# Designs tried in a protein design run: designed miniproteins, single chains, continued (2). Part 34

Each design is a single chain, and the fold is of that chain. pLDDT is the mean over its residues in the fold that is shown.

## One batch from the design tools (miniprotein)

Design m5159
Fold by ESMFold2-Fast:
Structure m5159 (fold): chain A 97 residues (1-97)
Amino acid sequence: MIEEVRKKLKEAGADESTIKAVERLLENARYAAEHLPPEEAVFQLEVDRTLLDMILTLEALHARRQGKEEQAKKLEEVRDEVSGWLDAQIAELRAKA
């Protein structure tokens, strides 16, 4: 999943700092889901999901301001895909809590 997201972000023209920030948040979410109690994991994933949404929304807005509408759309598609995956993980963890 993380390697797939990295590839899509590179294809969407995201800068290296944005790609690294997204990778770190996804690794943090994965660690939390595997090692933390369900209630703590849910809290961490909700924080990571909010930060990912914010980062990718701002990156898409930046692309639009530069006239790169197709790049902005691709960034929003990656945002929606990642948010959907995290929402599913949160729902599964809530069922275990």
Scores: mean pLDDT 84

Design m5160
Fold by ESMFold2-Fast:
Structure m5160 (fold): chain A 99 residues (1-99)
Amino acid sequence: DEEIKKEIEAAKAKIEELAKEHSELAGVELEDAKIALEAFLEVKIELYLKNPGSIKPLSPEELREYLLEEMLKKAESEEDKEKIKRFFEELEKYAKEQE
C-alpha cells in the first residue's frame, strides 16, 4: 500500500518527463499525454487502494478496456476525454507496430 503510493507519487512528480517521452513515442501533443498520464495514475491509485489482492488478472484486452473506461471517467471535460482517447489509441498503435 505505502510502497505503491510512493511509486505513484514519484511517477506524478515525473509527469512532465514521462509525458514528453510518451508524446515523442506516440506522436501526440505534450498536453494530451500529460492529461492521459495523470488520469491513468489516478485509476492505478484507486485500484491498488480499493482492491488489494482481490482483482483477478485481466487479459490484456480486458485490462485495456477497463483502464480506458476508468480514465475517461476521470476526465473533467469532453476535450480531456478526446485527449485521453487519442493518447491511448496512439500508444496502442505504437505498441502493436513494435511486435
Scores: mean pLDDT 63

Design m5161
Fold by ESMFold2-Fast:
Structure m5161 (fold): chain A 74 residues (1-74)
Amino acid sequence: MQNVDKNEPMMNYDQDFDMNKDDKPSISTSKITLQSGDGTRSVDDVLKDIIDAGIGGYQKDSQQSFQSGKDSGT
């Protein structure tokens, strides 16, 4: 038997911490993957893409024909 202080670390705290690793599986990896793929784009760029897609999709014309009356010409 020796000092009491050494009795405290008789248990392995490292093993207890191992239980926590089950929670954060790929938190940091997410950022790395995103960067490797394309990287985070600016809010402006993302918005532009959404607007472009929306405009083309939400554009509904009852006439269904083109405004131009420039038929074949002749």
Scores: mean pLDDT 46

Design m5162
Fold by ESMFold2-Fast:
Order: sequence, then C-alpha cells, then structure tokens
Structure m5162 (fold): chain A 74 residues (1-74)
Amino acid sequence: MSPEEEVLKRLEELLEETRRMAEEGVPASDIYDRFVERLAEINAYAREHGVLTPELRERMQEVADEVVRIITEA
C-alpha cells in the first residue's frame, strides 16, 4: 500500500470511528478530542512520507468538516 493510500485509509477509519462513537452516545467533547489526536497522527504520517498534497489536505478538511457535523448535528 502506498503512503497516500494509507493516509486515505486512516482518514476513512477515523470517520467510521467517529460515527460509531456518536451512535454509542459518547459525549461530543470526547469524540472531538479523539478526532484531534487521530488527525494529528495522520497529518504527521503524511508529512513524514512526503504525501501531504493539496488533494490530501482537501480530503483531511472534508473529514474534519464531517466530524464537526456529526458531533454538532447528531
């Protein structure tokens, strides 16, 4: 798997975990803290492997926007 594919996979897993936590009734603040931690790790991985492209940054932003939507509109 390429580093770019690994970043995309981790972003998808992050979004799936966020949805599951919301469905389980985890408090929004705890979901957000976990999201911030996971996104920082994904960003660090992307930087280390030189794959932090505009396209991946856009996808990261889309995932961040969706996480905020899940916790504020659930």
Scores: mean pLDDT 83

Design m5163
Fold by ESMFold2-Fast:
Structure m5163 (fold): chain A 58 residues (1-58)
Amino acid sequence: SDYDAALNLVNTYYDVKDSDPGMVGLMEGIIYQATGISPEEIDKLSNEEAARLAAERL
């Protein structure tokens, strides 16, 4: 489902923030291109809220 895909994308973003800082910019770009959601907006939301918003825009 779009929600499951969006949740996976959001969880990958949070994972790379901790494990691979070099990938953060790439993930921010992917999320923005797919959904129009900025990094600042994602950081204000819970994982579930971010996934729901991303799924609505995919």
Scores: mean pLDDT 78

Design m5164
Fold by ESMFold2-Fast:
Structure m5164 (fold): chain A 89 residues (1-89)
Amino acid sequence: SPLSAEEREELARRLIAELLALLRPALPELTDAQILAALSVLAREEGADELAEVLERRAYELEGLRGEDITPEQLARLRAAVAALEAAA
């Protein structure tokens, strides 16, 4: 049976929480909202617009942040953390 809209939102929140737990140790100076907003920028660069919208919406819910609020330095730190995780996979 397909998930309801509320069940899909809850699943998205749980998956985001797991992703944040994986990224936080590599990004101690970034908040969860900054990590999610920066990830939304990466997702848009890769053409994953729907994923970017989900990530940015969660960042906005947490601290009112959008991808445009992320500094180049914060984005560079996230890129390095993601690349390190991909290399370890």
Scores: mean pLDDT 84

Design m5165
Fold by ESMFold2-Fast:
Structure m5165 (fold): chain A 68 residues (1-68)
Amino acid sequence: SMEEEKAKKELEKAKKDVKEGKLSAQDLYDLGKEFEKKGLTEIAQELYQLGVQKYTADNLIKIGDELD
């Protein structure tokens, strides 16, 4: 459907924006909630996974800095 196509394009943009430091883990969770409300559960799960990965990476970087 057009809705699913738009959601996939939004997911692709979110992946790029995360890589460029433009989206926080919180932004990804908020985006996931919006897609979940629309019934796009698979896309929402992908965004939640990105949020978890972003949160974990950011915290590992912070721990690394504290150990230096």
Scores: mean pLDDT 79

Design m5166
Fold by ESMFold2-Fast:
Structure m5166 (fold): chain A 74 residues (1-74)
Amino acid sequence: SELEKEAEAAVKEAAELAKTLSPEERAELAELYRRMAEGYREKAREYEARGDTEMAEAFRIAAEALEEMARAFE
């Protein structure tokens, strides 16, 4: 799927970016991306509740990618 490919690319880019950042910058980005992932999981639940399975799946994939990106910054 296109979204899964975009997610994989974003995670790879985050891992490369992490190599160029200070520990403080990485900690800040890890926290930011975790907050974004939580918001996206909430959106996924909202779309699922109203029967929009496609949008729910898209937000779940995005949330998982953001969690992986956050881990890359740890």
Scores: mean pLDDT 86

Design m5167
Fold by ESMFold2-Fast:
Structure m5167 (fold): chain A 96 residues (1-96)
Amino acid sequence: MGYQYKLAKELALRYFPDKKATYEEVKGIVAVVLEYGPLAHLVPLSEIKRLIETDFKDLRILPYSSLPFEEVKKIVDELAKKLYEDGTITLVEEPT
């Protein structure tokens, strides 16, 4: 999990250089890291948006394919929370 946190942090700074993002946008970045691993840096912002819009139901994580969806979602939530707690991202409200 350590490399996934580091990669998620790098992508968050790439897509949100002002460090402001919604919780769902940060979860999208984490989901991309879990699905694509080291290739996540090649994923366009449109794919992150797609994962957010589908509530991560389409997430394909090979090492976690045997896990229930709820456990995968928990991993995504825990990594996203760490990005707020370490100051990488400042939480903003979702646009209504």
Scores: mean pLDDT 66

Design m5168
Fold by ESMFold2-Fast:
Structure m5168 (fold): chain A 91 residues (1-91)
Amino acid sequence: SLLEKQIDRLTDAIIEAIKNKDLEAAKGHIERLVALSFIYILIEPENAEEILKLTQKALDRVEKTAKELGYDEVVELIKQARKDLEEFVKA
């Protein structure tokens, strides 16, 4: 789907930023990933569970890479992103 392609591109961009030690780029791409998920949930609320599942899998991939590279600042950004997604769905 278009959403899956957009999530994959953002996930790859975040991972590339982590490998380049570019915290600002990693943060920006994580914020774009979360915003994309919010927009799709608002447009397609019937698909909210699938959108969240896809986004959580993307965050899992990013977190694994950040932990393997010892990039603790990105791990903390991922924790915040997960909290923002949980709070958005409960609102």
Scores: mean pLDDT 86

Design m5169
Fold by ESMFold2-Fast:
Structure m5169 (fold): chain A 81 residues (1-81)
Amino acid sequence: IKELEEQIRALLEQIGKDDPVLAKNALKLLDRLLSSTDPLEREIDYGMFQLVLAVLKTVGISPELVDRALDLLEELYRSLK
């Protein structure tokens, strides 16, 4: 879990060079996802995180880094179940 968290944080820092505002919002969602003990809250935070990453990809901000972050986020979410 910590290794996946570290990898996602590193990718978000790289994405933040192109869009610091959305990258900062994604980092906040990561922190919320990791601290959540409520299954519904965790599902909502996961969905919001996916949405932020999907927006970044749609507007063409670091699409390869976003795809990697999405894959790692899915693995992290499965590990939290």
Scores: mean pLDDT 79

Design m5170
Fold by ESMFold2-Fast:
Structure m5170 (fold): chain A 89 residues (1-89)
Amino acid sequence: MELVKKGNEYYKQGNYEKARDLYLEAAKKYPELKGLLLEAVGSSLYKLGNYEEAAKYFEESAKIYEKQGNTEEAKLLRKSAEFLRKLAK
């Protein structure tokens, strides 16, 4: 939980690089939160303008949510990824 809290603090400060790194580390330690944390990584990358990489993390998060039966969240993340891939071109 401490890694997630620190990631959120850096995200609020606009330090999206540090937020991304902390969310990635948290995703390794808290597999039950992996879908949510990879979504947070994607959001951080979006703020950095790394649209294609953000889309990849939203797609990975969507796969996890779909496997968990959270089909609506997975659908929304896939739509976000599609939008970001259009921005990257």
Scores: mean pLDDT 87

Design m5171
Fold by ESMFold2-Fast:
Structure m5171 (fold): chain A 58 residues (1-58)
Amino acid sequence: MSKEQLEILAKQAVIVSKENKVDKQQLLDEIKRSTKEKGYSQEQIDELLKLVEEELDK
């Protein structure tokens, strides 16, 4: 998966979490779980989590 695709996923995850009033820790835990189940590499998971946290801090 490209960095651009990870950035799109991070933005979508944050939008959905804000609409559903999901807290930051719950969102991060769900992303970590779902990406592991889908076979993402640890590097891809770490980058996605970082991008999600950066998007949440805006």
Scores: mean pLDDT 79

Design m5172
Fold by ESMFold2-Fast:
Structure m5172 (fold): chain A 62 residues (1-62)
Amino acid sequence: SREEALELARETVERAIKLGMTRDQTLLVARLTLLSRVSKAEVEELEPEVQEIVDRLYAEAE
């Protein structure tokens, strides 16, 4: 579901932050992780929300 995909993206971003990855690297990894579970069209539709998750979690970590 959309909710499951966004939760997976959030978990991926949290892990990437712990690994010291940059925002750009994290966004790429989150996109690739979602592509393993949902279609490319669904990933593209979710892209603004994934970007928001990345921006929010990185701001919180700073």
Scores: mean pLDDT 83

Design m5173
Fold by ESMFold2-Fast:
Structure m5173 (fold): chain A 78 residues (1-78)
Amino acid sequence: SLKDKAKSKLPEPLRKVLDKMDLPDKVYEMLTQPVIPREVWEKLIEEAKKEFPEYAETLDGYEEALDFAQKLMAERAA
């Protein structure tokens, strides 16, 4: 399923959150793309923080890592 495919592409904490969430198929499809849109990624992390506050620090790390990767790619493309 689209949900299972999306889960397989995410780190363990986010995989567990996604397993407990019922999202529209369009969101799962976006999560299976090679480059996940920043808006979708940020929304997923924010939802995960609300559902599992105990993972907030780890989830902040993922968002920070994504921001760093995007900045690095932009710098190398220039």
Scores: mean pLDDT 67

Design m5174
Fold by ESMFold2-Fast:
Structure m5174 (fold): chain A 69 residues (1-69)
Amino acid sequence: SDELLKQAEEATGEKIENLEEALEKLERHRVRMEEKLAQATTPAVRAAGERELAELDALIEEVKKELEK
């Protein structure tokens, strides 16, 4: 849906035209966020990164569900 595309664009900072592109870009962004989280040295930075990854995981699952219909 347009709402999922908008959420994916907001999460990734990239322009997204369709749900397949959204999934690809969200998964790439998740990998980059995991790399950043692995380098986090303070509890506050880790907590923020963990929340962002959880939000990305939820959005990725919603995009996958839409693609399976």
Scores: mean pLDDT 82

Design m5175
Fold by ESMFold2-Fast:
Structure m5175 (fold): chain A 67 residues (1-67)
Amino acid sequence: MDKEVRLLKDSFADITGLDEEERKKVYEMSVEELAKRIKEKIAETEDPVKATALGILEGALSYIASL
């Protein structure tokens, strides 16, 4: 579970182009905080590919949180 959440945080940072300091802040986020930030980034982005990738992450995070 912790490894899966870490992979989702890394994927979020990679998709959103975060630097090392921003990535470190993402690692400190709760599952709820990460979910909120993913939704905010989906609403903000005009790139349909990026929006789709973030939507997949949201689905994966929801699935892991249900385990």
Scores: mean pLDDT 80

Design m5176
Fold by ESMFold2-Fast:
Parts: sequence; structure tokens; C-alpha cells
Structure m5176 (fold): chain A 89 residues (1-89)
Amino acid sequence: QEVLDREVELTLIEIQLHLAKEAVEKGDYDSAAQLLENAAKRARELGIPETAEHFEQAAKDAKAGNKESALEHIDRAMEALERERQRLL
């Protein structure tokens, strides 16, 4: 059950990252920051702090209105999340 529970949580984080990326692309930085902060909290609860750090940096960039930097950190976070998901499978 724990493996399935972790996979569900990783999938929820992935959904939050995709929504955050869309929000940044359309200039909705407040929504993007909220989604990224929630993703970071979930990642820390799962014990993947490296991935959480990427989400936290992306949230800071979104709050600053730095679209390019926010998108880069979101992409890095998605890469880190996919690596973590593959390790569990």
C-alpha cells in the first residue's frame, strides 16, 4: 500500500506542476506560486527535499514575475519528480 500511496502523491505533485507551468505561461503568477508551494509541501512530506527545493525556487521566481526562471525551475522539478517516480517502480 505504501508504494501505491507514494505513487498517488507523486502523481498529484506532477499534476500541480503542470498546472503551475500553464499558470506561469499565461502570466498568472499568484496561482502558479500557490500550486508550487503546495507541491513543495507534498514533496517534503514524502522525503524528497531536492525536488521540493526546485518547487520552492520556482515559487519564488513566480512571485518575482520572472517567467523564464520560473519555467526553468518547474522543468527541473518535473525532471527530479520523474526520476523519483521511476526509482519507486
Scores: mean pLDDT 82

Design m5177
Fold by ESMFold2-Fast:
Structure m5177 (fold): chain A 81 residues (1-81)
Amino acid sequence: EPSILELTEAAVVRAIVAAGELSEELVAEINKIGRETKLDTYENAIAFLEKLRELFEKAGLEAAAEVLREGIERMREAQRK
């Protein structure tokens, strides 16, 4: 019963914890992606999490990227209902 926003926030928080230390540049890019994306639909939330996953993969933060993949799958499961 978590909302789209709650599922998205949980995935992001877990990914940040898995990443450990984040550079100021990486934090700025995460905030930019968040500002450009409406979390009003499953499609938009999945797109947001996919952008963050790609960003973390490019930064070499594989554990954080994996957490985001898990969050995306949970979102897709909720969308399929």
Scores: mean pLDDT 80

Design m5178
Fold by ESMFold2-Fast:
Structure m5178 (fold): chain A 97 residues (1-97)
Amino acid sequence: EKREKIIEAVKRILDAANRAADGAPTVDLQAEATLAMIIASITLHDVEKGRITPEEAVAAAERVVKLLTDLAARHPSLQPYLDEARKALEELKEIAK
């Protein structure tokens, strides 16, 4: 619906991915969390520049959440970051209608 609300939701997904990277106990987990962060960062930039649609932003955010889901399954301490990212994704989906 509103571009500012889409930006806010994507920023929260990015923050969740950043916290997951900071909280990752191994280099392997940190690298995967960093990939989620990179995807979220690119998505935020593209939304701010008007380069992608709300639907494309949702698709990118779903990829970030999938990466965080795989991470949380291997290291449960990352679950709170997944929960925040999922909440932000559901809000993003509602805005994108």
Scores: mean pLDDT 86

Design m5179
Fold by ESMFold2-Fast:
Structure m5179 (fold): chain A 68 residues (1-68)
Amino acid sequence: SEAEEIAEKVKETLIKAGMSDDMAELFAGTLKRAIEKGDWKLVETAIQNLVNTGAIDEKAAEEVRKVL
C-alpha cells in the first residue's frame, strides 16, 4: 500500500539521521497507522515530538517530511 511505501522511506530516513533500526521501525509503524487513517495532523505532531525530545534534529525532520 502507499502508506507501507511511505513508512519504509520514513524508516530509512530516520536510520540515516542516526536512529536505531528498532526505534525507526516502531516510529515508522506508528506513522503508517496515522497515514492509513488520513490523520496528517497526528503525523506532523509525531515528527515534531521527535525534534522536541532530541531524537532527531530539524534537518532530519524536514527530510522525513519530504518523503511523506
Scores: mean pLDDT 84

Design m5180
Fold by ESMFold2-Fast:
Structure m5180 (fold): chain A 55 residues (1-55)
Amino acid sequence: FEEMRKYADLPPRIRELAVLDYEYERIVKGLKSLNDQEGIEEAKKLYEERKARLE
């Protein structure tokens, strides 16, 4: 994560949430370039479940 310096002062929990958001955005971009709408919906569901567990 090349821009992790932005999260250096954040508590570990908040950093994990920020990283999760970043990974989710990358996954959605990749799936969108593949026109995989079903994959995007699945990724969103998994992301929300993991985010709920973290926060």
Scores: mean pLDDT 72

Design m5181
Fold by ESMFold2-Fast:
Structure m5181 (fold): chain A 84 residues (1-84)
Amino acid sequence: NLKVKNIKITLRNLISHPVFAAGFLSNPENRKKFLEEIIPVFDEVYEEVAELLKTLPKSTRDAVLEEIKKLNPEAYKKIEELLK
């Protein structure tokens, strides 16, 4: 699945550039666009999403987690377990 592979590459790039990722995801519009791409394929990328969230400052990580919780409570439950 090319879409999932491209999303995984994007996630790996964000993980490798934590300062950029923190700045990008601190912006609410960027978070919205990011989650619109991630949520539909979440079951295939949740490990990369968890790894990305671990690299983020607490305030940005908490903002992303709250938006995931609102959009998909099951995805939030899955990611929360990986962050413990």
Scores: mean pLDDT 85

Design m5182
Fold by ESMFold2-Fast:
Structure m5182 (fold): chain A 58 residues (1-58)
Amino acid sequence: MSAKQQALVAQLQEKLDQLVALVRRQLATGDKADADAVFKESEAISKLLAELDALAAA
């Protein structure tokens, strides 16, 4: 993998860990703010996956 792909994979792993923590928090609190945070982090992960796919295709 290129250095850029390795950096994106590292970011993806970090974001996945954050998503798990946010889901756990949302289940504990039931707050809309925590649910919004989960959704936003999910979108960020999808964007990183799209960037990795684009680099793999190039």
Scores: mean pLDDT 80

Design m5183
Fold by ESMFold2-Fast:
Structure m5183 (fold): chain A 83 residues (1-83)
Amino acid sequence: MKTVEELVEELKSPDPEVQARALAELGYRAGKETIPALDAVVEALKSPDPVVQEAALRALRNIYKTLGDEAQEALEKAEKLVK
C-alpha cells in the first residue's frame, strides 16, 4: 500500500487516470494520515477532467465521514467549488 506522501505526488501527475486512482486510495484510507493531502484533494476538484473531479469529491466525503471536524475546513472549501 502506498504512503500518503506517494499519493500526493501522484496527484501532480499529468495523467488523469493516475490522479483519479490516487484520490480513490486516499478516500479508501480516510484516516488521520490523509489530513496533509486534504488541500491537494480540494485542488483536484478544480481539474478540467470530470473523472478527477468526481474522484476528489468522493475522497473528500469519505475522509470527512471518518475524521469529522478535522476535515471540516477542506469539505467547506470543496462544497464552494461544486455546483
Scores: mean pLDDT 75

Design m5184
Fold by ESMFold2-Fast:
Structure m5184 (fold): chain A 67 residues (1-67)
Amino acid sequence: MKETIEGLRKGAEEAKKSKAAAEIVGIIADTLIEADPEFKEEADAAVASKDNAAEMEKVVKKFEEKE
């Protein structure tokens, strides 16, 4: 779980700087949903957002707080 959270956080930071942001955000969403299905709606909403990397970072922070 700790390794998963750190991976998601680093991925979200990389997504903000990358032209492949949408693909990276999608991978983060899949990983997060697999770890905790309760975050599916928030992760899906972040992926669909125009500011997808920033929204995904918020979802990752909520996931970290829950653990």
Scores: mean pLDDT 72

Design m5185
Fold by ESMFold2-Fast:
Structure m5185 (fold): chain A 85 residues (1-85)
Amino acid sequence: PPSSREEQVELLRRLGEILGVPRLPALMEELSALRRSGSLTDEQQAAAAQELLAGLAEARGVESLTEEEMAALLAEAFEKLYAEL
């Protein structure tokens, strides 16, 4: 597991590359900033999840993904990421 901020940013960059969502590091930093300030709402979390789902669907050339399909894609991406560590 990453211990430094630099390692965390690099892992998010690689994860975004694997998933085909280059905005992933920026999205995660935005959520982290909101969490640190105590301003993270359920609505903001849901909006970020929708942006991620839309990016994943676009990268795969489909209109939408189910939660099950999204979970499978994330599991495969994490497996690839951890295999390279």
Scores: mean pLDDT 71

Design m5186
Fold by ESMFold2-Fast:
Structure m5186 (fold): chain A 93 residues (1-93)
Amino acid sequence: MTEEKVKELENLIEQLREAIENKDNEKAIEVAGRIAEVLGLDPEEAARIAEGVLKNAKRYRDALGRVGWRSPELKPGNPIAAIIAALLAEADE
């Protein structure tokens, strides 16, 4: 583990937030894959999940909203999906 990887993760999360706010799905998917690498997750699977969540953002957010975000019945299968959903909520759109 390196101190540089922690700073890279912080920078990547900020880039992901900016991409989501700008509705740049292509960049958001790329950055999500990089975050997955830092977290020790499968970047290809994370990118695929990120693409699905972003393309269906309203539906995904509406589903989570209906079950109160805390419901165990709606399990994001990947932490990247949860991060994207949280950033979408933070962007107030």
Scores: mean pLDDT 65

Design m5187
Fold by ESMFold2-Fast:
Structure m5187 (fold): chain A 70 residues (1-70)
Amino acid sequence: GLVALALLLLALGRALIEAGRYLMENDPENVARGIALILRGIGLGIEAGLLLYRAGVLDRAEALALGAGK
């Protein structure tokens, strides 16, 4: 269901943010790639929050806050 998909997207988004931060900290030549991964991870988190909102689990503000990593 939507909740299961949202949890998978949230987990993947967090993994991308962590990978992007690792690249920025350990591979100076790949800073732009690290930033791109972080932005994609944030985007997946927002999509996950919106799926939870559509499933009736969260209101709109809670969904956006979850996606933004609050």
Scores: mean pLDDT 76

Design m5188
Fold by ESMFold2-Fast:
Structure m5188 (fold): chain A 76 residues (1-76)
Amino acid sequence: SKLEEMRKILDELKKHLNELIEKMKTLPEEERQRVYAIVKEELEKLLAYIEKHYPELTEEMKKLADEIIAQMQEVV
């Protein structure tokens, strides 16, 4: 189903964002701040998209966004 396909996309996104956070630890502060700003904006856009098209996944998406943002804040 489209819902299960979206869940797989969110799982892969979480995996890639965790890998990005690890790479951020090796970047200069200015680059870490830029990556953080971009990811935060993209996650907010994705949350709005999920709320509109896959409302059943809203809480899961919000939790993913909150977890990633919190982890990025520790690195920035």
Scores: mean pLDDT 88

Design m5189
Fold by ESMFold2-Fast:
Structure m5189 (fold): chain A 61 residues (1-61)
Amino acid sequence: PEERLRELARRRERVPMEEVIEALRDVPHAAFIVRAFDRDGDGTLDRAEVEALIRALRDLS
């Protein structure tokens, strides 16, 4: 899951929430977790938000 998120963040400054959720489809409650990191509520995650999400997933491992 983490590697997929890093790949998405590398290619663009902002990643659509749908693509982030899709990258985490194997993670329980992925949609809920991802939405919590969309602070702007615009349906996208910037690079910093993706990095924070990756760190949170590591801490929950």
Scores: mean pLDDT 73

Design m5190
Fold by ESMFold2-Fast:
Structure m5190 (fold): chain A 101 residues (1-101)
Amino acid sequence: MTKEDIIRLLEWLIEKAKEGKLTRADLHSLAYIIYELHKLDFPNKEEALRYLRRAYLQLVEKLGEPSLWDKLILAPVFSKYPPAEEMTIEEALRKALELLK
């Protein structure tokens, strides 16, 4: 997955967040976005992952406990990068997107 692919997926998730239509499939997609971004080398990587972790935690709070698979792929990232300050899912996704552009 390229950085450009991740930017497009984040833009799509932001639109769904605005509509209040985020699903458990979107929670899983966000886990994969976090995992794929962690493998890339780019400026502001730590800050971007911290905002995405915040978005993920807020989404878990709304949709319930994540799958065991999501927990396993996210464990290395979440052990390294704490969540950003408390904010809405949309705000956190927008902050991450800004850091990727």
Scores: mean pLDDT 87

Design m5191
Fold by ESMFold2-Fast:
Structure m5191 (fold): chain A 71 residues (1-71)
Amino acid sequence: SPLEQAKQQAELVLQGYEGKAEGIRLIGENLARALAGDPRAAEIRERYLREAERILKEGEEKAAQILKEAE
């Protein structure tokens, strides 16, 4: 059905954005760890975590739009 196809497409899109977000989070965590003892380490971790959250929200919005257009 068109709805089933849209759901599969939305899931693939969301998975792609989840992967990107996890990658950004891991980069931030690794960079903060390399800067252990630097007072900026916490700020860097937070910046990458916020970017990962932004990417996740974008993926969720795109997935929701795919489902909405299938109605």
Scores: mean pLDDT 87

Design m5192
Fold by ESMFold2-Fast:
Structure m5192 (fold): chain A 68 residues (1-68)
Amino acid sequence: KEELAEEVARIVREYLLKQGAPKEVADHVAEVVREAILQAKTDEEVVGIASNVSPEVAEKVRELLEKK
């Protein structure tokens, strides 16, 4: 769960930086997502949190969950 939260936070940070977000904003959003995932109880909630960032991030998170 903690490992999943860190991995998703990394995906979110990388996505935002690629979209041109400042490092401070990317780091802040990634931390908010990380905390939300730590509170999530189901894989569906984790994907829902990722989809709030973008559909591309949600797709990468779905692939991560399939590996587990």
Scores: mean pLDDT 78

Design m5193
Fold by ESMFold2-Fast:
Structure m5193 (fold): chain A 90 residues (1-90)
Amino acid sequence: MEEEIEEWIRRLEEALDIILEGGPEEEVERARRIIAEIEKRLLELYEKIDKSMSLEELKKSKKPEYKFLVRVGEVQAEHARRLEALEAAA
């Protein structure tokens, strides 16, 4: 369901923020577990999608699994951009 996708996206964003902030070990380990669970779900979905489809074609799909793949990709791209900005500032 769409609400489940947004809940997973929120958890991913919160986990990535914890990794960037460098909080307590317990919070960082919890964040890593959330990221690992999302990666596992992505791998399962990648086995089911048409590997010839582009990201733009996936965005046009109304299937919940394709929406989840697109949303996770957008969050990961934003996180990568934030990491690059932090590295450039160092």
Scores: mean pLDDT 72

Design m5194
Fold by ESMFold2-Fast:
Formats: sequence, C-alpha cells, structure tokens
Structure m5194 (fold): chain A 73 residues (1-73)
Amino acid sequence: MSEELRKALAKSAEAAVNAPSLAGARAGAHEAYIVAKEGGDEEAAKAALQAVNAPTLEEAKKGAREAYKIASE
C-alpha cells in the first residue's frame, strides 16, 4: 500500500473510532474499507467491513480500532 493510502486509512479509521454515533462510526469505517481495498490491504479491509456491519457503536469502534492498528504498523 502507498504511504498516502496508509495515511488515509489511518485517518478514516481514527474518525470512526472517535465518532459519537453508530452512523458516524459506520461512515468512517466505510471510507476506511474503500481505502483498504484500493491499497490491497485485505486484513484492514476485513476489519473496516466488520465495523461497517457492526450492530452497535462499541462493536463498530472495535473494528475501526483494528483497522487503525493495521494502518499504523
């Protein structure tokens, strides 16, 4: 993945982690998913997709934190 895509992934995932609502967390996770797929990072894409499909804010933030962790390595 390019450094710019990795930064975009981290930023989108961080926005999802810090979102005050489930809708906000899912929106940030959806952006992270698109960036991860474009960058070819399948593990980050899976984590972001789990956040997008999460039924609760807490579970959405878990997936977003995992995507952020992967992007930060």
Scores: mean pLDDT 82

